# Ledger of designs, part 2: designed miniproteins, single chains, continued (2)

Each design is a single chain, and the fold is of that chain. pLDDT is the mean over its residues in the fold that is shown.

## One batch from the design tools (miniprotein)

Design m4035
Fold by ESMFold2-Fast:
Structure m4035 (fold): chain A 79 residues (1-79)
Amino acid sequence: MGEQFLTDLKGRLMATARKLGMPQDVVQGLIDVIEDTVKEHRAEPESVLRQKVIDAVREYMKKLGMPQSVIDEIIDALS
């Protein structure tokens, strides 16, 4: 129980990133953050796991200095 959840999150991220014109290296970094967070918290319920992914993605994007509007769009896609 993780393949469908991870596939859904990655799909939403890629669709939203394409819409926003995000660079491929940034998209790959976000995918890596999602995969690492899911792997680290795989024993958690899906709702908790989703919150951990949202928190990790938000922190990563803030460290990259991304605009708040872009952060909000990506977080909304993952929620």
Scores: mean pLDDT 81

Design m4036
Fold by ESMFold2-Fast:
Structure m4036 (fold): chain A 76 residues (1-76)
Amino acid sequence: LRALVRVHVESPDLTQRVRDALSALPGVVSARISGPDTILVELEARDQDELGRLLRRIATEVPGVREVDVTRVEDP
């Protein structure tokens, strides 16, 4: 299962740090800065349950994350 998510950062000066932190997480395939306070993240998970856990980790464990929006989910 692959998902594309948009991560909104609390402040533009945190965007690079948040991107680096996201890139270090298991299940993050790529993290790309797409705007001053926005990062596009590609996730890979075994199933919907694992994807949900990964989304919660991003929201709770990465300082500076304001919001996470799931833009696309692809089932293999």
Scores: mean pLDDT 81

Design m4037
Fold by ESMFold2-Fast:
Structure m4037 (fold): chain A 75 residues (1-75)
Amino acid sequence: MEKKTKEEIEKEINLLKEQLQSDDPAVREAAARRLGELLKNGDEYTQKLVEKAIEELEKSPDPRVQEAARRAREM
């Protein structure tokens, strides 16, 4: 099965967290979609890391970031 290493998964999630904080709505939407895909299709380790990342993003003072984080969970 085509599977990423734990390091690759961590790097991807960290990049997606940064992208979801972007001022560009297209970048935020793409990051939210990718996080949602990882949450649904990832293994247990990936899902746990994505859940933690979404929880941190939901605590953002930026309402646009909060909305994108919530949208990612709903995908």
Scores: mean pLDDT 79

Design m4038
Fold by ESMFold2-Fast:
Structure m4038 (fold): chain A 64 residues (1-64)
Amino acid sequence: MEYAEKAERAAALAAASGDEEAARKAQEHSITAYNADKGEYSKEVGEEAAKKAEEAARRALERS
C-alpha cells in the first residue's frame, strides 16, 4: 500500500473512533503523506507521516 493510501486509511479509522483530536492529527499526517507521494516531500517524510497517522488511529481505537 502506498504511503498516502495508508495514511488516508488511518485517518478514516481515527474518524470512525470518534476521537476528534486523533482524527484531526491523522488527517494532517495524511495530507503530508499525499504531498510526499506527489513529489513535494521526500519518501522518508511520506513514510514518517503515514506512520504518525497510523499511531494516531491506534491510540483512538484503543480508547474505543
Scores: mean pLDDT 77

Design m4039
Fold by ESMFold2-Fast:
Structure m4039 (fold): chain A 102 residues (1-102)
Amino acid sequence: MEKEKEALERVAELMRQAAIAYKNGDKERADKLIDEAADVIAELMKSVPPEKQREVLQKAAIAGAKAAMEVVDDETASLLVSRFVRRALEKLGIEGLPPLPE
């Protein structure tokens, strides 16, 4: 799917830029870039059936990890990817923080 490919390429680019910012000590910029990547994938996930959302998020996490690992070590790349996944899930209302049932 062309839209999926474009979103995954954008996530990889944003995660690479986040890794560069983090390596340079600009954690605020890295955090903002991770949030932008999470927005991109959350929008894509909202456009696919729920059964496909996990697959899309996994592909994005893998693409982001590979891009980050070009710039930083595996430990730092894992940290950045974990933050990305958490923010994507929070934007979808899934497993970030459990919503209190009304």
Scores: mean pLDDT 79

Design m4040
Fold by ESMFold2-Fast:
Structure m4040 (fold): chain A 68 residues (1-68)
Amino acid sequence: SRVELERRRTLLQARLIAAEGDIWVIERQGKRKGYLTPAQQAQLAQLQAERDRLQAEIARLDAQIAAL
């Protein structure tokens, strides 16, 4: 149903906001120090991949809602 799809979208959006927040924190730390540690680079890459996956899933869900 539309309500179930919208609830799923809300949960995915919350996860996306959390991932974007974590990316911002790591990027800000890197700017202050002038570098990222290898561990921070790995975490950033993982978070960017998670963000991209969540954005794609939300876009698919939005298309399903629009088709209703």
Scores: mean pLDDT 89

Design m4041
Fold by ESMFold2-Fast:
Structure m4041 (fold): chain A 101 residues (1-101)
Amino acid sequence: MVKVRVTVTWVDDNRILVQIELEGVPEGTKYTIKVEATTPDGKKTVVEKESTSKVVTIEVEVDAKGQPLKVKVEVTGEDGTKLVAEATLNKVGEVREVVVE
């Protein structure tokens, strides 16, 4: 069973950090991680990263202007894995953890 733990940290006014931890996957499996950060005014920032590591950290630059930020993380594996995690951050310094299987 493939399990993904996503931790989203709102670091400062212009930056979030997304940490993805993968469990139950064969070593060396390639994953594409797509992070979408959407502000209430409809601005969307998208970052994609490919990795064979079980732990992936993605930094996303955002202009949230202190407004709530919606973060969507899609994990797609060459093994056919497709998982989606969503989190809403309401203030700088907030940390949200989502676990999907």
Scores: mean pLDDT 80

Design m4042
Fold by ESMFold2-Fast:
Structure m4042 (fold): chain A 118 residues (1-118)
Amino acid sequence: MPSLEEIKEKLLETVEESIAAGKSVGEIFDKLLETFRELAKQLDPLRQRTMNFLVSAMEDTYNAALAAGKSEEEALTEVLKTLANLLGLSKEEVEELLSLSPKERLLKIVELMVEHLS
């Protein structure tokens, strides 16, 4: 089983490589969710359940925002709000997350997900 640090490194590498390749926010987010699901298969059953729940919540939030006519960047903002609520972040912590660029928001999703599994 990979360590949580190895999981974090692979996820951060996936996001950084996708950004360097000039992919859209939506393409990077889709690849990130795919990578979370693949890595979840290597976790213990409780962590796998938690990861799959959070991934599904993020995907549902993102798709609902797009269906409502929001941009990929606006949809990613809604994903961060959903994660913050599920992880019990304070209003001040949420406001700090919303000040981040789209690239930083994708990296922060990785950090929040891995920290919650620790």
Scores: mean pLDDT 82

Design m4043
Fold by ESMFold2-Fast:
Structure m4043 (fold): chain A 91 residues (1-91)
Amino acid sequence: SLLDLIKKKVEELINAVKAGAPREEIYRKLSEVGLLALFTLIVEKPDDLEARRKLDELFQKMIDAIDAGDTEAVIKYAEELLKLVEEILNS
């Protein structure tokens, strides 16, 4: 399912960050997660401007955390993004 794919991609991102992967690899994995989350929102809740704002804020926080080398913050925001996607798919 789409949710299972997103969960897998979030897990891959978290594993890369924990392993200290190169920044370009972390950003590639973030892009995969981000595109899938955005696609889910557009398909399931196209008019949900609040969900879109939350998604945009989480992306920016993850970018800032990656640039700061804050592994714990990246994991926290990745888990919050997964929760947002689950809420979109279950509502």
Scores: mean pLDDT 87

Design m4044
Fold by ESMFold2-Fast:
Structure m4044 (fold): chain A 67 residues (1-67)
Amino acid sequence: SREEAVERIKRELERAGLPAEEAERLARQAVDLAEQGNSTAAGTLLAVHAGAEVAERVAPLLDELSA
């Protein structure tokens, strides 16, 4: 579900050191971009804020949301 995707991405961002409020905001934005068919933009957003490793780890989830 959308909320499960948001929670998973938020948890990865928090593990990368982002504050909970920022992590939730970015996770929701990434999920919104992916659901609009733009998993590339979603991945780039996450890479800029949390690093390439986090973006790579969640890429399969973003791709599933884009399909």
Scores: mean pLDDT 85

Design m4045
Fold by ESMFold2-Fast:
Structure m4045 (fold): chain A 91 residues (1-91)
Amino acid sequence: KKVKLELVLDTKNGNEEVNAMVGHLAETAKRLGAEAEILEKDADTKEARDSAVEALDKLIDFVEEDEEKKKGVEEFKKKATEIFDKALAEK
C-alpha cells in the first residue's frame, strides 16, 4: 500500500514550532516509506493542523502492522497535538 501525505505550513501566522513540526512529519513519513509533499499554499495554524492530523492518521494506518513504527507515529502525533493546542490557544 502506497500513501501520499499532503501538508501545509502556517504561512499566515508564521508559527515556527508548528512549521518545524510539519517539516519533521514530512521527513518521518518519507523515512517510513510514504510520500509526503508540503504544498506551496498560504494557510493559517488551523489549516496546518488539519492537514497534519489527516496525514498522521493516514501514516498510522500505513504502518499498522509494525508495532514499533506505529508507536513512533503515535508519539509524534501526541507531540504535534500539544504544539497545535498551544498555538491555537495563544491566538
Scores: mean pLDDT 82

Design m4046
Fold by ESMFold2-Fast:
Structure m4046 (fold): chain A 73 residues (1-73)
Amino acid sequence: IQQQLDQLAQQAAQQVGALPGVASAEGKASLENGVAKVELVATPSEPLDDATLAQLRAIAQQAEQEAKQIVQQ
């Protein structure tokens, strides 16, 4: 379960890192009291536009939703 969460976080970080204006991205997943959390950090090479920020949020939300499914099985 933890390994699946780590893999999910790494995959989400790769998606964020592919966004325009993102120089690098990292992802971490944690499990606290049966609740899965995914944290994504993007380092911008330039100010991110609203469209890129919306995509970043969508990736983060989808990763957290998938993490919940992994934990609730």
Scores: mean pLDDT 75

Design m4047
Fold by ESMFold2-Fast:
Structure m4047 (fold): chain A 65 residues (1-65)
Amino acid sequence: MRPKLPPRPPMSVEELEERIREEAEWGKKNMHKLDLSTEEGRKLYNMYLAAIKAAEVIEKAKEEE
């Protein structure tokens, strides 16, 4: 288990989480306006769905069980 591809920019975890939250909020407000009959629309919809899901996981993790 030795990954060799983690060259992400040196963003803080907090900054990354904020970016995900921003994308999730934009998706919540606008993803229903996407044309799901097109592949491009479905692709964007899935991207925002993933961001929303990630934001929810992050929010729950912040509760610190």
Scores: mean pLDDT 71

Design m4048
Fold by ESMFold2-Fast:
Structure m4048 (fold): chain A 63 residues (1-63)
Amino acid sequence: SEKERLRASLERAAASIPDDLLAALLAKEYGLSRETARRIVAAVRAGTLSDAQLDRLLARRAE
């Protein structure tokens, strides 16, 4: 359920926030490289965001 809430939040953010800004915000919030954040934004746009990617984001948020 937490993964599905995160997925929905990322999809909602992607609908309102330009890709470059969203990638920068994710990189800062989750401590990701720019390249990793851009891949996550692309996966959200394509509807291909994996459970493994969501698990990594949740793990980084908890630490």
Scores: mean pLDDT 81

Design m4049
Fold by ESMFold2-Fast:
Structure m4049 (fold): chain A 66 residues (1-66)
Amino acid sequence: KIVTYTATVARDYTVDGDPPLELKKGDEVTITYDTSTGKSTLTVKGQVVENPDSRVAGVLENIKEV
């Protein structure tokens, strides 16, 4: 099962990836978690990051399940 969350970026942060993804304060992000695989994705500005680092949660606010 896929669970989707939405959140707002609380401060500028660069998410590790190839290419690196820059988050800016005020950006709306979508996090998708696949409960069958344990994998997550972060989507913002049309960019997708597989299994973003755990520090990303520290720069997000207003996290809500959709």
Scores: mean pLDDT 76

Design m4050
Fold by ESMFold2-Fast:
Structure m4050 (fold): chain A 80 residues (1-80)
Amino acid sequence: SKIEEIEREYEKKLEELVREFNQAKADTDAAIARYAKENGLSEEEGGRLGVIAHMNLIADFEDKVVEIRKEYKKKLEEAK
């Protein structure tokens, strides 16, 4: 079914996005830890940078989810 293919594509894209997000989060955490150590930042300062970086990653992730959902809905509409 065309609809079943669209649903599988949507699920695959979301799974790929989750893997990308988890990798980006791990890379960002490692980068912040290095930056904090190199610049002699306190635990408090390093933690603050981590919160900001995670908020930005979450915002980017949410934007990508919106675009994937938009494409999914468009494909479902076209399959009518």
Scores: mean pLDDT 86

Design m4051
Fold by ESMFold2-Fast:
Structure m4051 (fold): chain A 90 residues (1-90)
Amino acid sequence: SLKEELEKLIEEAKKEFDRAEEEIEKLPLEKRNEFGKKLQKLHEEFVELYNKAVEAIKNKDEETAKKYIEEMKKIIEEVKKLVEEIEKLK
């Protein structure tokens, strides 16, 4: 179900955001501030999409819910790319 897919996606997002935060904490202060702001923006976008997906599910608008779930998946991929960028900094 879309509700179960959404719950799984939230769990995956939590793991990837937590991982990004842990990697950011290891950086020098200037880079921590830079990457911290990027992660905060991604988190805010993810929460907005989550709220829209929840409302679409409540309203039985399956197509709109699927659209927001796909956009949430893209945010998770951006978080993974952010971690990859951090790892390249050594």
Scores: mean pLDDT 88

Design m4052
Fold by ESMFold2-Fast:
Structure m4052 (fold): chain A 61 residues (1-61)
Amino acid sequence: MMESLRKIMKTELEDLKEDISEEQYKARLEAINNGASPEEVLSLLPTGVGNAVKLIIDTFL
């Protein structure tokens, strides 16, 4: 996964971490850090967050 995409996903995950369990947050963060594909990371994120990441990518790219 590109570094830019990792950074965006981490930022969205940080914004959401109060709304999800610490275990869910850690698992998703570790997937991002381990270089999981954007598709794999999106499958682990809540649907709302995945859609936001897609919109951000489409806006900046």
Scores: mean pLDDT 61

Design m4053
Fold by ESMFold2-Fast:
Structure m4053 (fold): chain A 88 residues (1-88)
Amino acid sequence: MLFERIEKNKELRDATIAAVREAIRVMNEGDEKGDYEEAAKKLREIADRTPNPEVADHLRAAAEAMEKGDSKTALAHIFGALAVAIDL
């Protein structure tokens, strides 16, 4: 029971870290192309399929910041999401 729970938690953590890595790629692409609205849309799609609610909330906040052209605030939320994901 405990071992199976640890393996399931590892899968959840790995999936959550993968989602944050994808969000970092989306944000970098948005900055390079200057398409902040498209980056925000993709960040919300990642948040919607992210299993951890705190990480999802950070990704949605990053999307909102990107829509406002505030990439610095978006980056801060991405780092917050990564910190939560690593602590899982």
Scores: mean pLDDT 77

Design m4054
Fold by ESMFold2-Fast:
Order: structure tokens, then sequence, then C-alpha cells
Structure m4054 (fold): chain A 82 residues (1-82)
């Protein structure tokens, strides 16, 4: 059960990292709307994992939520530039 939760958190982190990498590339190209969409997908992935882990690993869930908030802020800043 605990191992499954750790794997789920790790998978969510990898998925979020892929979206962040794509968003960073769009931002460097001046494609801020597309960058914002990928930052939102990264945040959503981490938020969903946080919600699923809240009762099993509250510390990991809180950490994932905090990272999701950082990507939400990046999405908002990119959207303002679009």
Amino acid sequence: AELDAEIEAGVAEIKAAVHVTIADRFEKQGKYKEAAEHYREAAKTLEEASDRLADVHPDIAAWLRQRAEEYRKKAEEAEKKA
C-alpha cells in the first residue's frame, strides 16, 4: 500500500515534469498561451495525486500540492503575457 502510494507520487512527478519541459519550450518561443496550458496540466496532475494520497501519505500529499501551486502561478504569469 505504501509502496503503491510512492510509485503513484513518482509517476505524477514524471508526468508533471514532462508538461513543465514542454511549457518552458513554448515560453521560450513566445507561445505563452500554450505554455500556460501545459503548466496547468502539470499542476492538475500533481493536485490529483495529492488528493489520492492525502489519507495515506499526508506529508507527500502536502508537498505535491505545494508544487502544484507553483505551476499554477507559472500558468497565470504565462497567461498574462498571452
Scores: mean pLDDT 85

Design m4055
Fold by ESMFold2-Fast:
Structure m4055 (fold): chain A 65 residues (1-65)
Amino acid sequence: GSIKEAAELIIAGQKDKALEFMKQNNLDPKLVLLEVNRLFDLGKITVPQLHEARKTMKSVVAELA
């Protein structure tokens, strides 16, 4: 779904693409962050990927504000 796709863009560090996709689909940033955390809990992303995803998400949230 759209939330999973947005989370994958965030994990990939594709900030501008993630921002545009989230705006076009009216996605709640909190749900996207929860999906990133869920993927980490399932062991699908590494600790370095989680740290970079959180950094990217912080930047995206600032642009949405």
Scores: mean pLDDT 85

Design m4056
Fold by ESMFold2-Fast:
Structure m4056 (fold): chain A 80 residues (1-80)
Amino acid sequence: SSEHKKLAEHILKLLQQAQQVMDQLAAQTSDPQKLKQQQQIAQRFSQLAAEGLEMIRKGEDISKIEEIIKEMEKLLQELQ
């Protein structure tokens, strides 16, 4: 549906934003523990994105996909 397409575009934009934040953070810190924490958050973010896109492919409930997007937005804030 058109709504599923919009949600897929939103997930892809969040992935692009997360990559930009990760690139910036990698340039700003040499602390191995902080880098590891950031990588763990980024990995969870990528997992949520994959789950959301799979839900869209299967035509899952819009509200369930929106919950995945909300969790992705929360993790993106934790990276910043």
Scores: mean pLDDT 84

Design m4057
Fold by ESMFold2-Fast:
Structure m4057 (fold): chain A 97 residues (1-97)
Amino acid sequence: STEEMAQASFENALKQAIENAKKAIDYAEKGDVEKAISYFEEARSLAESVLPYAPELAQKAIDYFKKAIEAAKEGNFDEAVRYAKQALDYLKQALEK
């Protein structure tokens, strides 16, 4: 059905957001500012695409990715990683419910 296809599309976007967030965390832990920000922006964009499917959890993930990007731009990689892990938890919750 159209609803089943839409759900599968949102679940795929959530999985891609999770993978991009994990890559961003890895680059942030390595101190690679440009790659960390790039992958955080991709994860944020993917989270925005799932707002119709999981509005509350997606918005929380977006807000934490914004904080992670800001922290990374300031060179606060430990803070960026903490915010990104919080966003990741919200994305995982959206996949399960």
Scores: mean pLDDT 88

Design m4058
Fold by ESMFold2-Fast:
Structure m4058 (fold): chain A 74 residues (1-74)
Amino acid sequence: MSEEEYREFVKELLRRLIEAFRDTHPELAAWLEEQLKRVEAGEEITPEEFSRIVQRALAADPERAVAVLREHFA
């Protein structure tokens, strides 16, 4: 996966998570929107930061997070 492909992959995951959590976990959604703005501004998202995004979503609502991740990785 190229850096550009990875960046688009992360942006798409962030968009899916924001949509999924916006109504139920607004604080998480706001934090995810900040991460999306960073990526859109050309900032690098490290694998560790990517793991943090996934971990925060799983901590908030594991069933919802798993559903989003399953769709994103499919």
Scores: mean pLDDT 81

Design m4059
Fold by ESMFold2-Fast:
Structure m4059 (fold): chain A 56 residues (1-56)
Amino acid sequence: SMADQLQEEAERKAAELARLRKDGSPSARERMAAIQAELAEQQKKLKEEQEKKELG
């Protein structure tokens, strides 16, 4: 399902974020901010999908 795909991508991004945290460079920091924004958007989509299941 779309929810499963979004969850899998969120897990991959979390792993990359952990790697970037260990890097600690300015470019890694910028990439971390971008990934955090993507994870926030993915969480929003998962919540919307959950609400649709309650209504449908």
Scores: mean pLDDT 77

Design m4060
Fold by ESMFold2-Fast:
Structure m4060 (fold): chain A 56 residues (1-56)
Amino acid sequence: GGGLSSARAMRDVALSRGDEEAAAVAQKGIDTFYKTGDQSAAFKAAVEALDILEKK
């Protein structure tokens, strides 16, 4: 649940598709969560990564 699990899921999807840009965006959200506990930042990163994936 929460933003962290969404960011992790999007990172895994991005890596499986070879989308390094989307993977990097999701990873930044994961890193921010581990530094700050900010679930909202992780969720926003997941949404941004999904948007990048859908535009390709």
Scores: mean pLDDT 84

Design m4061
Fold by ESMFold2-Fast:
Structure m4061 (fold): chain A 61 residues (1-61)
Amino acid sequence: GRTALEAGRRSSGASGEGARRAGELGKQGNHVEAAKAVEEGAGRPLSPEEQDAAAVAGVLG
């Protein structure tokens, strides 16, 4: 339905923006800021393992 499509679009958009920013920051070698961007995109604090994974993912893409 429309509500599900709109919710998916908003969620995907917010997640996509965080991922894009994280990738850009990771390419600059700023792994801490890349992890922060992923945390903001997820709307929640990241665990230490998730922060590590996010920093690596930011560098890779």
Scores: mean pLDDT 60

Design m4062
Fold by ESMFold2-Fast:
Structure m4062 (fold): chain A 98 residues (1-98)
Amino acid sequence: NISERFRNALLEKGVKPELVSRIVKLLEDESLSFEEFLVKSLVLAGASQARAKADARSFIAFYLLDESEGNLSAIDVLKARPNLIAPLAEMLATAEKE
């Protein structure tokens, strides 16, 4: 299950369990695009709206070869590209510590 893999990655990076549950709930919201999921998750982790938008766009530009995949649901992106779980968990853990 991709949600369980992502939850475990966040917990392993030291993200607080309450925040992990909120972020995983956003991942399971199939109405959110991957970009919207990134922005909302970063804001939940403590980033400003402006910083969250900048970091989400940078993540998409760096990790997605086709940026239009940022318009797919977050869960579909992670199912297709499970290699994104570790860098995404790291980005969210970094935002929580700042």
Scores: mean pLDDT 85

Design m4063
Fold by ESMFold2-Fast:
Structure m4063 (fold): chain A 56 residues (1-56)
Amino acid sequence: MLARAKEDITSSFGNVFKKGEILEILGRGPNGKLMVRSLTTSAIGYVDPDKLEFLD
C-alpha cells in the first residue's frame, strides 16, 4: 500500500519525510502510527496516518 506525505514529517527515528514523498506502508506501529519506508531514500520510520494521503 502506498501513501504520499501531506507535509514534512519527522519520524521518531529522526528521519525526515518530505511533503510529496511516496511512502510504502509496511505495517502497523505503536500508538496508532504506521511503519513506512521511503521509496526515494529507503528510510524507515513511524508516522501519524493523519499526515498521509493514501493512494490505493
Scores: mean pLDDT 80

Design m4064
Fold by ESMFold2-Fast:
Structure m4064 (fold): chain A 66 residues (1-66)
Amino acid sequence: MKTELKTEIIDLIRSATPEQRSKILDEIEKKTGLKVTSDIGSINRALDTLSVSQLREILDFAKKLV
């Protein structure tokens, strides 16, 4: 489900170091074309614009980084 993927990505961002978090946010910005801040609301809105396939790609990227 899209909601489960979004939740897992946000949880990884919360547990990430500042450097890891920055890289994950950069990947989200790259895929969405939207400016993303470290604010959870901003992240959630950006992720909501992505398809399930794009969310899976970001999750895979984040898991390899964290």
Scores: mean pLDDT 81

Design m4065
Fold by ESMFold2-Fast:
Structure m4065 (fold): chain A 65 residues (1-65)
Amino acid sequence: MEAILAEAVEDVGPTTPAVLGLKKGEKVYVLKFYSNGDALVKSAKTGKVGLVGTDKLKFLGKVEI
């Protein structure tokens, strides 16, 4: 299944349980985009799923997952 690989452009703190904490440079797979500017993502490193603002992400391209 194709997904979009993205990279955190800055550190993201988990401000709520729904927000995925990331360090700058961490890779995530984008699972869904929301109309409010958030994305549902899965950490490539930990496998955890959570929300991240799309302004915090650099989209790299399609990957197989």
Scores: mean pLDDT 77

Design m4066
Fold by ESMFold2-Fast:
Structure m4066 (fold): chain A 69 residues (1-69)
Amino acid sequence: SKREQAQKIVEATTAQLSKLQAQVDALQKQIEQETDPQKQAELQAQRDAQVQQMNDLLFQEQAQLAALA
């Protein structure tokens, strides 16, 4: 059913987002501990790249769910 397909998409997306969020949280902790502004900026760029991956994943989820509607 469309409901079962939607649930599987949401479950898969949620699992991937959870992993990416853990990486973002770890990077944020490193940023807070970093005293070198250049290294802090590099860590911020890495965090922002992970956030972009999360946004891309959410966009794909929305597209897949819309196709089921």
Scores: mean pLDDT 88

Design m4067
Fold by ESMFold2-Fast:
Structure m4067 (fold): chain A 55 residues (1-55)
Amino acid sequence: SLAEKLAEELRKLVEQLQQLVDDITSRIMAVTARAEYERRLAELKQQLEDLLKQL
């Protein structure tokens, strides 16, 4: 039936959308993780400098 064909087409589009979302999420997480690590390193360097000034 037309309804069955439409349901199958919609199911395929949903699967494609899910795959795209998963791929984008993985890429965003990789970029965000790097930025977070760089930020944490900068904070640790600042804290170390502040401690050294107290010596």
Scores: mean pLDDT 78

Design m4068
Fold by ESMFold2-Fast:
Structure m4068 (fold): chain A 58 residues (1-58)
Amino acid sequence: SEAERILAEHNATLVLRGDGTVEIYSPRPLSPEQQETIVAELRALGAKVTGVRQVIEE
């Protein structure tokens, strides 16, 4: 999937919290368009996404 490609290219890990927050852990921030693509794909798969949080991991 496009989301899987973006995550792999960015060495990113997703965590979906119980409140619907998607946390993206990566060494560099994803662009707004990349974040939107990931959220859209998660919603299409039935995930209840309420927000996105970028976490920078060294």
Scores: mean pLDDT 83

Design m4069
Fold by ESMFold2-Fast:
Structure m4069 (fold): chain A 84 residues (1-84)
Amino acid sequence: LDEILAAEAARAAARLEEILALIRELKATVSPETAAVLDRVAELVREGRLYAALLLAAVSLSVARERGDERGAAALREVLDAVA
């Protein structure tokens, strides 16, 4: 196995764990509805579906803004930035 490829895989795994830790922390600060969205984003991240996770976070951020959910919008923005 290429040593560079192994190093890239290790960095990708570490980044996924950092994103999952961020989501876990943010879930404590948001509404149950936004927490459910964050759970789905975490599931997509664990599955390696980063583009789907990014799209869900972006759409959910738009919905949170329309509802005036400032805490949910802030949490979703942080997750979007971490996944992007």
Scores: mean pLDDT 82

Design m4070
Fold by ESMFold2-Fast:
Structure m4070 (fold): chain A 84 residues (1-84)
Amino acid sequence: SAAEQLQAEVQLGLAQMQLSVVRHAIRNSDLSPEKRAQMEGLLAELGRLVDEMEAAIAAGDFARMEEVMRRIREIMQEINKILS
């Protein structure tokens, strides 16, 4: 439905915002080379998942969108653990 599509687009916008916030945090953090490499790997995976989320929304596959959102939450937990 149009309402489901709008809600999905809002969630995609939030995921894109999270990606931008993480990118900014990495750029402004004094991380060791090892932690920086790990964070850049997680950032790349997060970007890939955001692209998959966009593709799922375009296909109207909301079940796939929910799976991708769950994986995004898992990656965000890993990122937060490194930044803590």
Scores: mean pLDDT 86

Design m4071
Fold by ESMFold2-Fast:
Structure m4071 (fold): chain A 78 residues (1-78)
Amino acid sequence: EEKRFDLDVAEALVLAYYGINKANGVEVTPEELAEFARKALTEVGLPEVGDKAYQAARAASSPEEALDAVLRVIEEAK
């Protein structure tokens, strides 16, 4: 499924972005994660899912909550 593959790619990119920054002691804000997720989803041709992920991450109170919100939006779109 093209859409599922594209969502899996976007999910992997978001996880890599968050994980690499966390491993290097770099804080990722909810806003930065929201912007990255929107860009990743837009690049795989799913801008509507990207906009939804952006809004969900921006509503989060912490980077961990923002990551969970983005991953939930991506999973629900599969």
Scores: mean pLDDT 84

